Designed miniproteins, single chains. Designs and how they scored, part 19

Each design is a single chain, and the fold is of that chain. pLDDT is the mean over its residues in the fold that is shown.

## One batch from the design tools (miniprotein)

Design m673
Fold by ESMFold2-Fast:
Structure m673 (fold): chain A 62 residues (1-62)
Amino acid sequence: GDLEEAERLLAEAERLIEEGRYREALKQAVKASQLAVKAGNNEELAKRAEDVGARAAALGGS
């Protein structure tokens, strides 16, 4: 479901950060946040996705 998809996208964003692909990581984190909201406004998952996205943005585009 949308929550499982959001978690998969969040895991992918983390992998992209490890690879130095910060722009792609940010895109996946934003998508995960949107799916967490759509899936019943899961605040915890949305917050995790926002934190990952903020980290990717802070590290810069690569």
Scores: mean pLDDT 79

Design m674
Fold by ESMFold2-Fast:
Structure m674 (fold): chain A 86 residues (1-86)
Amino acid sequence: MKIEIVLRGAGVGEKLAALGVGTTAMLEGGEMKSEVEGDTLTVVSEGAGEEAVRSALGLADGIRANGGTARVTREGDTLTVEGEGL
């Protein structure tokens, strides 16, 4: 599975959680890349397994719990998590 995370204006905790999703995907035999542009962090993982998917969904729940907005989209083999208002 492919996981794509885009965080706008994220705090340190949310950024660490997004990087943790990518790291989990790597430990499941996948790949990770990350990019920072201004206040936006993008993490893309390919070959992600079930634990990385659960971590991505947990990130979305955490963003919502902290008063931010998170959108989760699943299209084919791609899971996208977009967070803002952090």
Scores: mean pLDDT 83

Design m675
Fold by ESMFold2-Fast:
Structure m675 (fold): chain A 87 residues (1-87)
Amino acid sequence: SAEAEEAFQQGLDLFNSGKLDEAIEHYEKAIALDPNYARAWTFLGEVRFRKGDLDSAIAAYEKALALDPNNKAAQLLLARVREKKAA
């Protein structure tokens, strides 16, 4: 929906300015409006990973891949976080 896309775009702007907690809030708003918004799940995973929240990052990337199994970027990001958690 347009509202989910607006929330996602605000999240991206906040992520790019280093406002990670505020970016999370806006990605979560986008997901609440559209739970099938694979991009919002992928970026939620990335911001969680940047904050060191590995378990939440894994969960978000797994959700993104459940929605879009052929997303190579999400596959690589998930593998990266899992390797870091296993170390």
Scores: mean pLDDT 88

Design m676
Fold by ESMFold2-Fast:
Structure m676 (fold): chain A 89 residues (1-89)
Amino acid sequence: SAARVARARAEFDNLLAGIRRYVEEKSPLEKIETLLEMARRLIEGLAALDPAVAREMLARFEATVASLDLSPEARALAERYLAAAREAV
């Protein structure tokens, strides 16, 4: 439904902003991983419901990860979640 897609977009925007904030704050890897997993799950859930919105979210997730100054461990983790999201779309 349109309402469900709108809610997912808002949640996704919050997740990307949260990932950026945690990276900037040098937060523990576990906090960053939680948001990466939530972003992946949201894209996977939308892939079946609205593939166009899922592809848009994947592109924004990829752009966010590419723009961040991630540690090697955080980057490897982010790339793993991106790979899983790409498989769903």
Scores: mean pLDDT 88

Design m677
Fold by ESMFold2-Fast:
Structure m677 (fold): chain A 104 residues (1-104)
Amino acid sequence: PRPRRARARATVRLYDREGNLIAPEKVVEAEAPTLDEAMDAVSDRVNALIDEARATHPDSLLEVEIEAELFDDGRLVARARLRWTYDLATGLGTVPEASLEVRE
């Protein structure tokens, strides 16, 4: 029995220093019985993409956007979004921007 399901989707975008998109978006998704499990799976894959981008585009900015959704009996009950930018040359990231929507 699985009364709840969680899904996380990460979109990774590479930008040049002028803010132009320089590579096709990469999307990774995971579903799990819990939000923590879905987020862990997506985070592992995002970290691999960051390592790849640093190797291929070390002077670029990498944006990560994660959308996490919680479902109860097939109904969306909560959605969270996180977005941050990582400077591949310095290894520094911005503070994540976060939003949370709760549905009835």
Scores: mean pLDDT 78

Design m678
Fold by ESMFold2-Fast:
Structure m678 (fold): chain A 55 residues (1-55)
Amino acid sequence: MPVPTREEIEAFAREVLADPRASPTLRAAARTALESSDEQRQLAYALLVTGAREE
């Protein structure tokens, strides 16, 4: 999987936060991705993508 840009991570996180069906865990991961440093943001994005795929 190519490494997403900061803008791509933020766009995806905002889409998750706008989705009323998103779980509380997935929304927490999206908020973490938006608020974290670049390294932590990449990890938060990986968790967010995995959570979205499993839901």
Scores: mean pLDDT 70

Design m679
Fold by ESMFold2-Fast:
Structure m679 (fold): chain A 67 residues (1-67)
Amino acid sequence: MWEALEKMSDMITELENKGFDVLKVEIRESNQELKNIVIKLEGEEYVRLNFLTEDGYQAIVEGKKKL
């Protein structure tokens, strides 16, 4: 849990520093690693950042930026 909270905070800071608006944050129990996703469409960039902790939590942060 603490690692998931720390990584969520880090990912939020990374996105905000890059000019993204944070749209969604989530922590859930998971045993599967998710891939980070970047989508650029119609002058917008959408990003989903994911981190799987060793204690079985997935931290997810979604952001959007105008290009």
Scores: mean pLDDT 79

Design m680
Fold by ESMFold2-Fast:
Structure m680 (fold): chain A 61 residues (1-61)
Amino acid sequence: SSELEALKEEIVRLTLEGRDKEALEKLFELIRLMEAQGFSQEEIDAYLKELSARIRAAKAA
């Protein structure tokens, strides 16, 4: 959970800084970590939708 939260915050930060390639690399790390922790594809998809919405809101601000 704390590792997932740290990766999520780093992805948001990198995206806001315009470091989209590094943000994408961290996004793949997040997906791999969630898979390793036993999250279902449905749970991962839901988490990524929430993360994407947060990033869109942050970019629009």
Scores: mean pLDDT 83

Design m681
Fold by ESMFold2-Fast:
Structure m681 (fold): chain A 91 residues (1-91)
Amino acid sequence: MVKEETIELAERTIELAEEARKLALELESLPVERQIGLVLRAIGLIIDAELLKERAEKEEDEKKLEELLKEAEKLLKEAEELLKELKELKE
């Protein structure tokens, strides 16, 4: 269960971060430096979440899976906060 929950949170993080990346690229009203920063932040979250998903899929130690779950929860929160910021900037 912890393994499946970790993978599900990582997959959700990837989905939200991909949406954030696409939205950041559409924000033509922002200074280029800020737009690039937001795009890079989204890409970083995608990479981190994909690596965490791969680690969780291969991990069999319960204590390590609990640590990966905590990392997945943190990444999901960061992706949700980024997407919220980008949606507010679009309006």
Scores: mean pLDDT 85

Design m683
Fold by ESMFold2-Fast:
Structure m683 (fold): chain A 66 residues (1-66)
Amino acid sequence: MKFLVTVTLGPEKEIALVLKLLGIEGISVTRVSGTEFVVTTSLSPEEAEALKQELNSIEGVTVTEV
């Protein structure tokens, strides 16, 4: 499953979010623009949906399926 993640937080929170995502097995992160990342996951559909909901709950973070 793939998500487009847009982060409007400062650089420190951006780095912390990317490092958190890279710590999850089966996830890869690719920077697309200054504030946008593509997250590719081999998680189950249920785990991927839970991750999407968790990320969308963070202020200054928006997640869309791609």
Scores: mean pLDDT 76

Design m684
Fold by ESMFold2-Fast:
Structure m684 (fold): chain A 66 residues (1-66)
Amino acid sequence: AADVAEGKALLKRYFEKGIEETAKELGVDPERLREVFRRATEKIHEAQSLAEIDAVLAEFAREVRA
């Protein structure tokens, strides 16, 4: 799904460039991005299946766009 692919791309960008640079490229508040990333990380830690991880990635992409 498009949202899952977007969430995965956002995580890759975070690992390569960090939060500040990613937030600047996306035109979003770095504190907001940091908080959204923190929530996504907590949900991934709780995930019991690949489907649950995909759901978290899709939610992460939607929250970043909001």
Scores: mean pLDDT 77

Design m685
Fold by ESMFold2-Fast:
Structure m685 (fold): chain A 56 residues (1-56)
Amino acid sequence: MEEALRLAKEGVEAAEAGDYATAAEYYRKASELARPQNPVLAAILEQNAKRAEALA
């Protein structure tokens, strides 16, 4: 979980910098790591990744 939250933070920072392609990658990785322990968080992160991909 700690690693998933770290990657989610990296995704937010990339999105704030306008790098939506990188943000999507971090959100996707965070979602995969979160999935076994927190599927709700994983689903939210996957949606954030898809939104970032649409903006890239």
Scores: mean pLDDT 82

Design m686
Fold by ESMFold2-Fast:
Structure m686 (fold): chain A 68 residues (1-68)
Amino acid sequence: EPLLSREELEAIFRTLEAEFRRRRMTPEQARERLEGVFEALRPLMSPENEEWFRRRVEELLAEIEARA
């Protein structure tokens, strides 16, 4: 199975951001959701894309927690 591209990962991330804004998820709900998605996608990521995605996830979680 081929690895996901940066473009595909960016599209997935944008979908998650939109979901969190639309559903007004709590920091706890958002963290659980993001952790689940990250674990599911991890074996499909290159090391470079895994590091990028992890960073983007942490940035988004920090934003959500700061708004709570």
Scores: mean pLDDT 80

Design m687
Fold by ESMFold2-Fast:
Formats: C-alpha cells, sequence, structure tokens
Structure m687 (fold): chain A 62 residues (1-62)
C-alpha cells in the first residue's frame, strides 16, 4: 500500500509537469515499507517541489 500511494503521488507530479518530483517519488516507492513512510516521502517531496499546484496535490494525498 505504501508503494501504491507513492506511485499515485508520482503520477500526480507527472500530470503537473514536475518530472523531478515524480522521479523522486518513484524512487521512494522502491524503498518504502509502510503507508506511514510513504506519507513522509510525499510530504518531503511536496516541501521540495517548485510547483505550488504539485505541492498542494501531494499534500492532499498525505
Amino acid sequence: EGKELLLKAAEIAKEMGDEKSAEALEKAAQVTQSVEEAKWFIKEAAKLSKNEETKEKLLELA
């Protein structure tokens, strides 16, 4: 489930045109072990995102 959550977040980032955030989230999906870790990675990616819309959409998932 954590992996699926991160992959959904990566899809949102791609849809918003933020390829770097999408790539980071896809990498996180390979190492995440839980939904709690997935939410943490999504929040961290949102903090680092340069796109305000991407940031808001990612935080809605977490």
Scores: mean pLDDT 77

Design m688
Fold by ESMFold2-Fast:
Formats: structure tokens, C-alpha cells, sequence
Structure m688 (fold): chain A 106 residues (1-106)
């Protein structure tokens, strides 16, 4: 539905904001990791863009697959992160992605 699509896009916008904030904070605190963190940030934003495109296209199966891939990559980023504040932002992103999957699979 149009309402479900708008909610899915709103959740993806919130995930994008949390990813941006998490990686900006990580780069500020750990500038020696800048190249690695900027690469991870670009990868995650690419996956978010792919999920957004699938939602906008009304491709439900593709949207679910894209969100699952995004979730797996955020989970991987969280597993490698050491900073408690960055971890909390990534955990919040995972909670939003879980809510998005529940919405798309309904």
C-alpha cells in the first residue's frame, strides 16, 4: 500500500541518518581508521539506496532481499565496532531494519 511504502521509506531515511552519525562519530574518535570507516559508510549507503529503489519500484521481494543484505552488513559493522556510542547507533539501525522487515513481510 502507499501508506506502507511511505513508512518503509521513512524507516530507511532514519537508518541512513543513524549510519551517517555512527560513522562520522567513529571517524572523529578514531581518525587512523578513516579510510576503512569511509569505505564501510559508502558500502552501507549504497545498500540503503538499493533498498530505497526497490521500495519505490514496488518490488516487495527485491525490497525484502535488499533490507536483509543491509541488515547483515550493519550487523557485521556492529561486530567490528569498539566504541559504545557508535555501537548504540548501529543497534538502533538494526532495530529499525527489523521493524522494516516486519512491515514488508506483513
Amino acid sequence: SAAAREEALALLRRVAALVSEAFEEAIEKYPERREELERQRLELHGLIAAAVDRVRAGDLAGAIAAVRELRARVEEALSKEKDPEVKEKLREALRLLDGLLALLEA
Scores: mean pLDDT 90

Design m689
Fold by ESMFold2-Fast:
Structure m689 (fold): chain A 69 residues (1-69)
Amino acid sequence: VSDEEVKKLLDLVEKVPSIFDTEEGRKALEYFILSLEKEQAEKVLEFLKNSKDERAREFAEEVEKKLPY
């Protein structure tokens, strides 16, 4: 996964907050984050934790607990 793809994902999350409204959307995003390199995953989680959307922040905390490092 390229840095450009990570940026596009972050842009998508800002424009489509409804991704957190469904279990399918949350699982897809979780799988994507867990497939990233450690540094890229940390950047995405940091972005989500700083989000104005409470659902994004809660999601980030849940995914962080599932990271293998």
Scores: mean pLDDT 72

Design m690
Fold by ESMFold2-Fast:
Structure m690 (fold): chain A 55 residues (1-55)
Amino acid sequence: SMERDKALLLGLARYAASQGVPAEEILAAVREQAEKLGFSEEEIEELLRQVEAAL
């Protein structure tokens, strides 16, 4: 489900940040994966805001 995918991407983003991956690389990777999963632009922007807030 889209909610499950969002939760997984948020978890992966937090994990990547804990490993020292720069925020800009994390945000770019999350955008790319969300686009591949079929998220709309509005859903991607919301997800990216949540990722930034979690970092």
Scores: mean pLDDT 87

Design m691
Fold by ESMFold2-Fast:
Structure m691 (fold): chain A 59 residues (1-59)
Amino acid sequence: SMLERMVELGKAANALPDEEARRAALELVSQAFEAALKGDFETAERYLREAERLIREAE
């Protein structure tokens, strides 16, 4: 579920028309992935929520 959410948000971020927003959102998804790899799912969730907010605002 978390992995599917990361993939989904990564696709949404990559589709953003604004280059700066796209880069920022992709960086947040990347940070969430790194946190999840370390087993820090709470930190991963925070980064994913930030990515979701940024994507929503840029859309």
Scores: mean pLDDT 84

Design m694
Fold by ESMFold2-Fast:
Structure m694 (fold): chain A 77 residues (1-77)
Amino acid sequence: LSEEARRLVREAVEALLQGDYDRALELARRAVELGREGGDWRTVAEGLAVMSRVYYKMGDTEKAREYARKAEEALAA
């Protein structure tokens, strides 16, 4: 369960590096959901950070800042 969430974060990062922003967001969102279910707040933070980076690459600086903040909050738990 937590292992699957971490795998999804790695796949999301790969999609982001390949410029597939829609796939990166989908994979990162799934990782965040599974991470929350498993109590793996580190993986939740990593998934949210990927979403932030994707929004930044898409030119949505407001959403990029929002998701970066959510990632920091997840790590503070």
Scores: mean pLDDT 85

Design m695
Fold by ESMFold2-Fast:
Structure m695 (fold): chain A 103 residues (1-103)
Amino acid sequence: GTPVVSGGGLVQAGGSLRLSASGASSPYVAWVRQPLENPEEKVVVGTVKGSSASLTLNNLTPEDTAIYYAVGVTRAVFPGDPFSEVKKYAVSWGAGTQVTVSS
């Protein structure tokens, strides 16, 4: 299956937010962050073994405003890896969830 994401939305600066993904039919789930100001600069921010994954964002700033994707991948990718690494191993893409951080 394709990962289903929950937990996005509006959060105040300094706050925390947890994103959850479930339902992947892949060995790993990767979290990919897409900045709103530059959507081409997608980067991996987390990877979890298994069909479900969580990502906790702490001490949020307005600069953390982004779209977050959960991607089913056949091999582990690592935080900081570019979108091109995800593309090599991606088998399923969920809809993105937007996190908006207000000052």
Scores: mean pLDDT 83

Design m696
Fold by ESMFold2-Fast:
Order: sequence, then C-alpha cells, then structure tokens
Structure m696 (fold): chain A 86 residues (1-86)
Amino acid sequence: MDPETLELEVEISLVQMELAVLKRIFPRLSKEELPEAIERLEEIIKRAEELAERAEELGDEELAKRAREVAEEARELLEELKERLE
C-alpha cells in the first residue's frame, strides 16, 4: 500500500467514526443541539464525497464504495434531523 492510499483509508475511517458518534448521540439531541449536528453532518457528507472522488482517481473501487456509503448514511441522518426541527 502506497502512502497516498493509506492516508485515504485512514481519512475514510475517521469520517466513518465521526458519523458513528453522531448516530450514537442522535437520540439524545435536544432541539437546541440540532443545528450544530446538522452542520457536522453536512461537513461529513462533503468530506465523504471528496474522499470517494479521490479513491476513484486512485482506482480503488472498494475505498470509493466505502466513502459513498458514509455519505449516504450521513444524508439519511441529516433528513431525520431536519424532520425533528420541523
């Protein structure tokens, strides 16, 4: 594994962990905490999409798939949080 592929794998794992933490705290969030959680999810989605593009450029289809799955899960959680604000 070259250093660029290793760095990308680590970054994807970190974004996955950030999403997992948000999913864990999600049921305990008050309405006052929802805007910050929404901003964090939007950042996770953006980072995951950028990581998916980088993985595709490197030809690593498995890493690209993992990054896209993180973006999809984050979008689903974002929809749930937006519904709780309404």
Scores: mean pLDDT 82

Design m697
Fold by ESMFold2-Fast:
Structure m697 (fold): chain A 77 residues (1-77)
Amino acid sequence: AVPGLRLSPEEAERIVEELEKADPNNASKIVAGHLLAVASADPEVRARIYEAIAKQAEKSGDTETAERFRKLAEELR
């Protein structure tokens, strides 16, 4: 069953916290965050993860990636 592979709100908050603590230049963590957001069934959880990725991209100076993930987060609302 697919629901077992989707993030709970508690798991999503933990992942967001880890993404926000991550080195902004660590592209692997950005990719992992995106995959986890796609796996989430809850649009608000996906938006939260995309917002965390966007913040990390901004810290690394990658404004294109930051804008892209912010747009993805807004489209889920």
Scores: mean pLDDT 66

Design m698
Fold by ESMFold2-Fast:
Order: structure tokens, then sequence, then C-alpha cells
Structure m698 (fold): chain A 79 residues (1-79)
């Protein structure tokens, strides 16, 4: 529940900053990561969100931190 909420929060924040194609790319990469490692902690998922945003989508560190913050807030609300 918390991990799914984090992904939803990240996608919602990303949608304000990037194109629909880039949103799909993040969602796909995160889905693949969670499927490959279903035991990944919330912190590992947040780290992966930041990595994808910076390295794959070419976002700034500031934009990546906003996405991670939204994901963490969504996860906390689901706790």
Amino acid sequence: MERAAAVTGAVSQLGKVVSDEQMEELAQALGDFILADPNASLEEILKKIREIAIKKLGLSEEQAEEIVKAARKAAEAAK
C-alpha cells in the first residue's frame, strides 16, 4: 500500500513537469523495478524514482527532489 502510494505520488508530481511520454517511461521503469524486486523498501523505491528522473528523464536534481517529496508524502498518507 505505501509503495503503491509512493508510485502514484511520483507520477502525479511528474505530470506537472514532463510530457505524457516521460510519465509513461517513469511508470514503466518503476513497475519493472517493483516486479523484479517485490521486497524493495520504500527508501529503495524513492531512490529509484530519483535515479530514473535524473538519469533517464534528464530532470534536474531539484525537480527529482520534488517528485521524491510527493512520493514520500503519498506513502506517509497511506500509512
Scores: mean pLDDT 75

Design m699
Fold by ESMFold2-Fast:
Structure m699 (fold): chain A 61 residues (1-61)
Amino acid sequence: SREEILEEAARLLLELSEAGVSREEALQKVRDYLLSHGVPEEELEEALEEAERIAVRMLTG
């Protein structure tokens, strides 16, 4: 589902951050992940922002 894809994207973002990957590279990898899982290009920025919000909630919750 879209929710599962966004949660996995959020987890990927956190894993890349923990591994010391730069924010720019991490965001590119997450965009690639979203595209490969059926998120269309026109929805990428919105999906990426939502994944970032989920990641922040995971980190601060």
Scores: mean pLDDT 83

Design m700
Fold by ESMFold2-Fast:
Structure m700 (fold): chain A 62 residues (1-62)
Amino acid sequence: MKKLVGKFELKNGHSVLFYEHEDGSVEVLVLDKNGHVVYSIELEPETAEEVKKGIEDMVNSI
């Protein structure tokens, strides 16, 4: 099963959603203003951890 672990909105009104799977992999969805998926990517557990840290660092530095 997958669970929503993070969401943030981009300045243009698009949203980024992070879903974590039981194996630690993460699915990243980019939604437009109306909630339509415009981009999707699945990250392996190790890559997902690095991306998550990068995003947290970016948010914390602003």
Scores: mean pLDDT 71

Design m701
Fold by ESMFold2-Fast:
Structure m701 (fold): chain A 80 residues (1-80)
Amino acid sequence: SPEEGRKLAIEMMRKVADAVQTAYDEAWRAIDPDTPPGVTPTTPLSPEERARLLAHMRSVLDALAPQLNAEIKALREKAA
């Protein structure tokens, strides 16, 4: 049904959002180990620090991808 398709889309989006948030928190910790999880430093990033942040986010997302893909597959199969 359209409603079940919408619920599936929302759950998939939530899984992706959670993975992105985890990657962001881990990336900030990698460039500033003293930064608490979920807290963004108030100082603006230099272009080099921003590049490092994005590189670390990519690495964390790559590490999370197999589990995220398995969870999305399970959600799709549950909705089918």
Scores: mean pLDDT 77

Design m702
Fold by ESMFold2-Fast:
Structure m702 (fold): chain A 90 residues (1-90)
Amino acid sequence: SLEELYEKAIEALKKAIEAARQGNFDEASKYLDEAFKILKEIEEKGGEVPLETYFALFTAKVALDLGQYDEAARDAEFAREILEENKKKL
């Protein structure tokens, strides 16, 4: 269901945030990529993903690549908050 896809994306983001806070580039990058793939699957199935979610994921990936782990965690947290709020409207 769309709700289950939202839950999977939120869980991936929670793991990305934790990995980024620990300075674990490989795990943070892996879970950000997983979240991005799930968001695309939501849209392919007719679900709506706010554009701000993609922007937050993009900035998280850029921050991570620059070694700015705190910024990456903050941006991923913002994406998670957007998805949790939108899930409540499903």
Scores: mean pLDDT 87

Design m703
Fold by ESMFold2-Fast:
Structure m703 (fold): chain A 111 residues (1-111)
Amino acid sequence: PAEVMEEYRRAVENADAEAIEEAMERLKASVAPDVWEAVLAALEEVLSRLGGVVEYDPSLLERLVVEGMVLLGKTPEELVAQGLSPREIALLILSAVLGRSVEEIEATINR
């Protein structure tokens, strides 16, 4: 997946919509469906608790997972293998994408 993450980053830098979509599908296919679905569900739960104005369509959630993978340089499966729960993975993804600490995100949710 590291090579495909690099392809995604270059596609985003070049604003190549077709290459972005192709790299996203390849990254999604590299993750077990059960792990992918669990992380998407955890992201939706975290976002709903943040009370965000963001519409939680599946394509937005999938883009957040892909962006998080690229920013972290790790797949959801690698993070699960390291002992992280889907909720912890979702918090890391949002931390990376939003440029905020996990602690700041958790403090906002638990208010």
Scores: mean pLDDT 77

Design m705
Fold by ESMFold2-Fast:
Structure m705 (fold): chain A 72 residues (1-72)
Amino acid sequence: MAEEAYKKGVEAYNKGDYDTAIKYFQEAAELAKDTDPELAARAYEMAGSAALQKGDIDTAREYFAKAAELRA
């Protein structure tokens, strides 16, 4: 379920495990995009934030762009 994947992403993010956080937020977004686009957009935003915490600006931009598309 998308909410469970999102929750696991938040847990990983709070532990500073940004690689695991990105993985779960990506899974949450893919699971939610057709049924809950707002949750999917939020998951992509969190994946972008996790990528930014790693200094991966290009990956962060890609995730933020995906979130913006879901809200357009």
Scores: mean pLDDT 85

Design m707
Fold by ESMFold2-Fast:
Structure m707 (fold): chain A 81 residues (1-81)
Amino acid sequence: MSEEEVRREIGHLRAVHEGALRDVRELVAQGKLEEALAALEGAIAYFERQRERHADVPEVVAEVERLLAELREEKARVLAA
């Protein structure tokens, strides 16, 4: 993967992550905690799959790990609500 391809992939992953958090927070605001948890579990599974897919690209793996940590923190907040 070229440096430009890595940057584009990271940008795409960040956009997907931002969309997932927006959707989850909207569900939480509506009191739909079960749907918010299901959406978070789906997003976590997606990023775990992306980590495996890009296991040979350390820069992408590092970014996916960061995004996964943020999703897991959000899940902990929803579970505490």
Scores: mean pLDDT 88

Design m708
Fold by ESMFold2-Fast:
Structure m708 (fold): chain A 62 residues (1-62)
Amino acid sequence: MHVRLAEEALAAGDLEGALRHAIAALEEDPTNARARALLARVHRETGSKEALEALVRSAEAL
């Protein structure tokens, strides 16, 4: 569910909402490739340290 919410937030230009939902999706399933891709995109567009940190945590859990 959080992945879909993150995608909708990103499409609407809500980068903060996209970040929050993508992080929540990875916390529930660290192997979720779609959530990781969304987080990488948010980081690329905003330079968010939170997005980068969440990506690193997800990679360590794998």
Scores: mean pLDDT 76

Design m709
Fold by ESMFold2-Fast:
Structure m709 (fold): chain A 73 residues (1-73)
Amino acid sequence: MEKELEEAKEKALKDIEELEKAIEENKLGLSEEKREEALKLLEEAKEKIKKAKSVEEVHNIVGELQQKLQSLF
């Protein structure tokens, strides 16, 4: 059980870190303002994931992040 939560957190954090790097390098073609907003959302999601107590909570945080990122486009 604990191992599944650790794996879910590790994967989510890696995915966010990769997206964060892509945004910083402007690979997604976002404006400077939108890049700053997206990076802030990613940072908030990383903090929430680190504090998550279940795999379901990790998935919910990722889903919420994706919804918020979509609203920037």
Scores: mean pLDDT 80

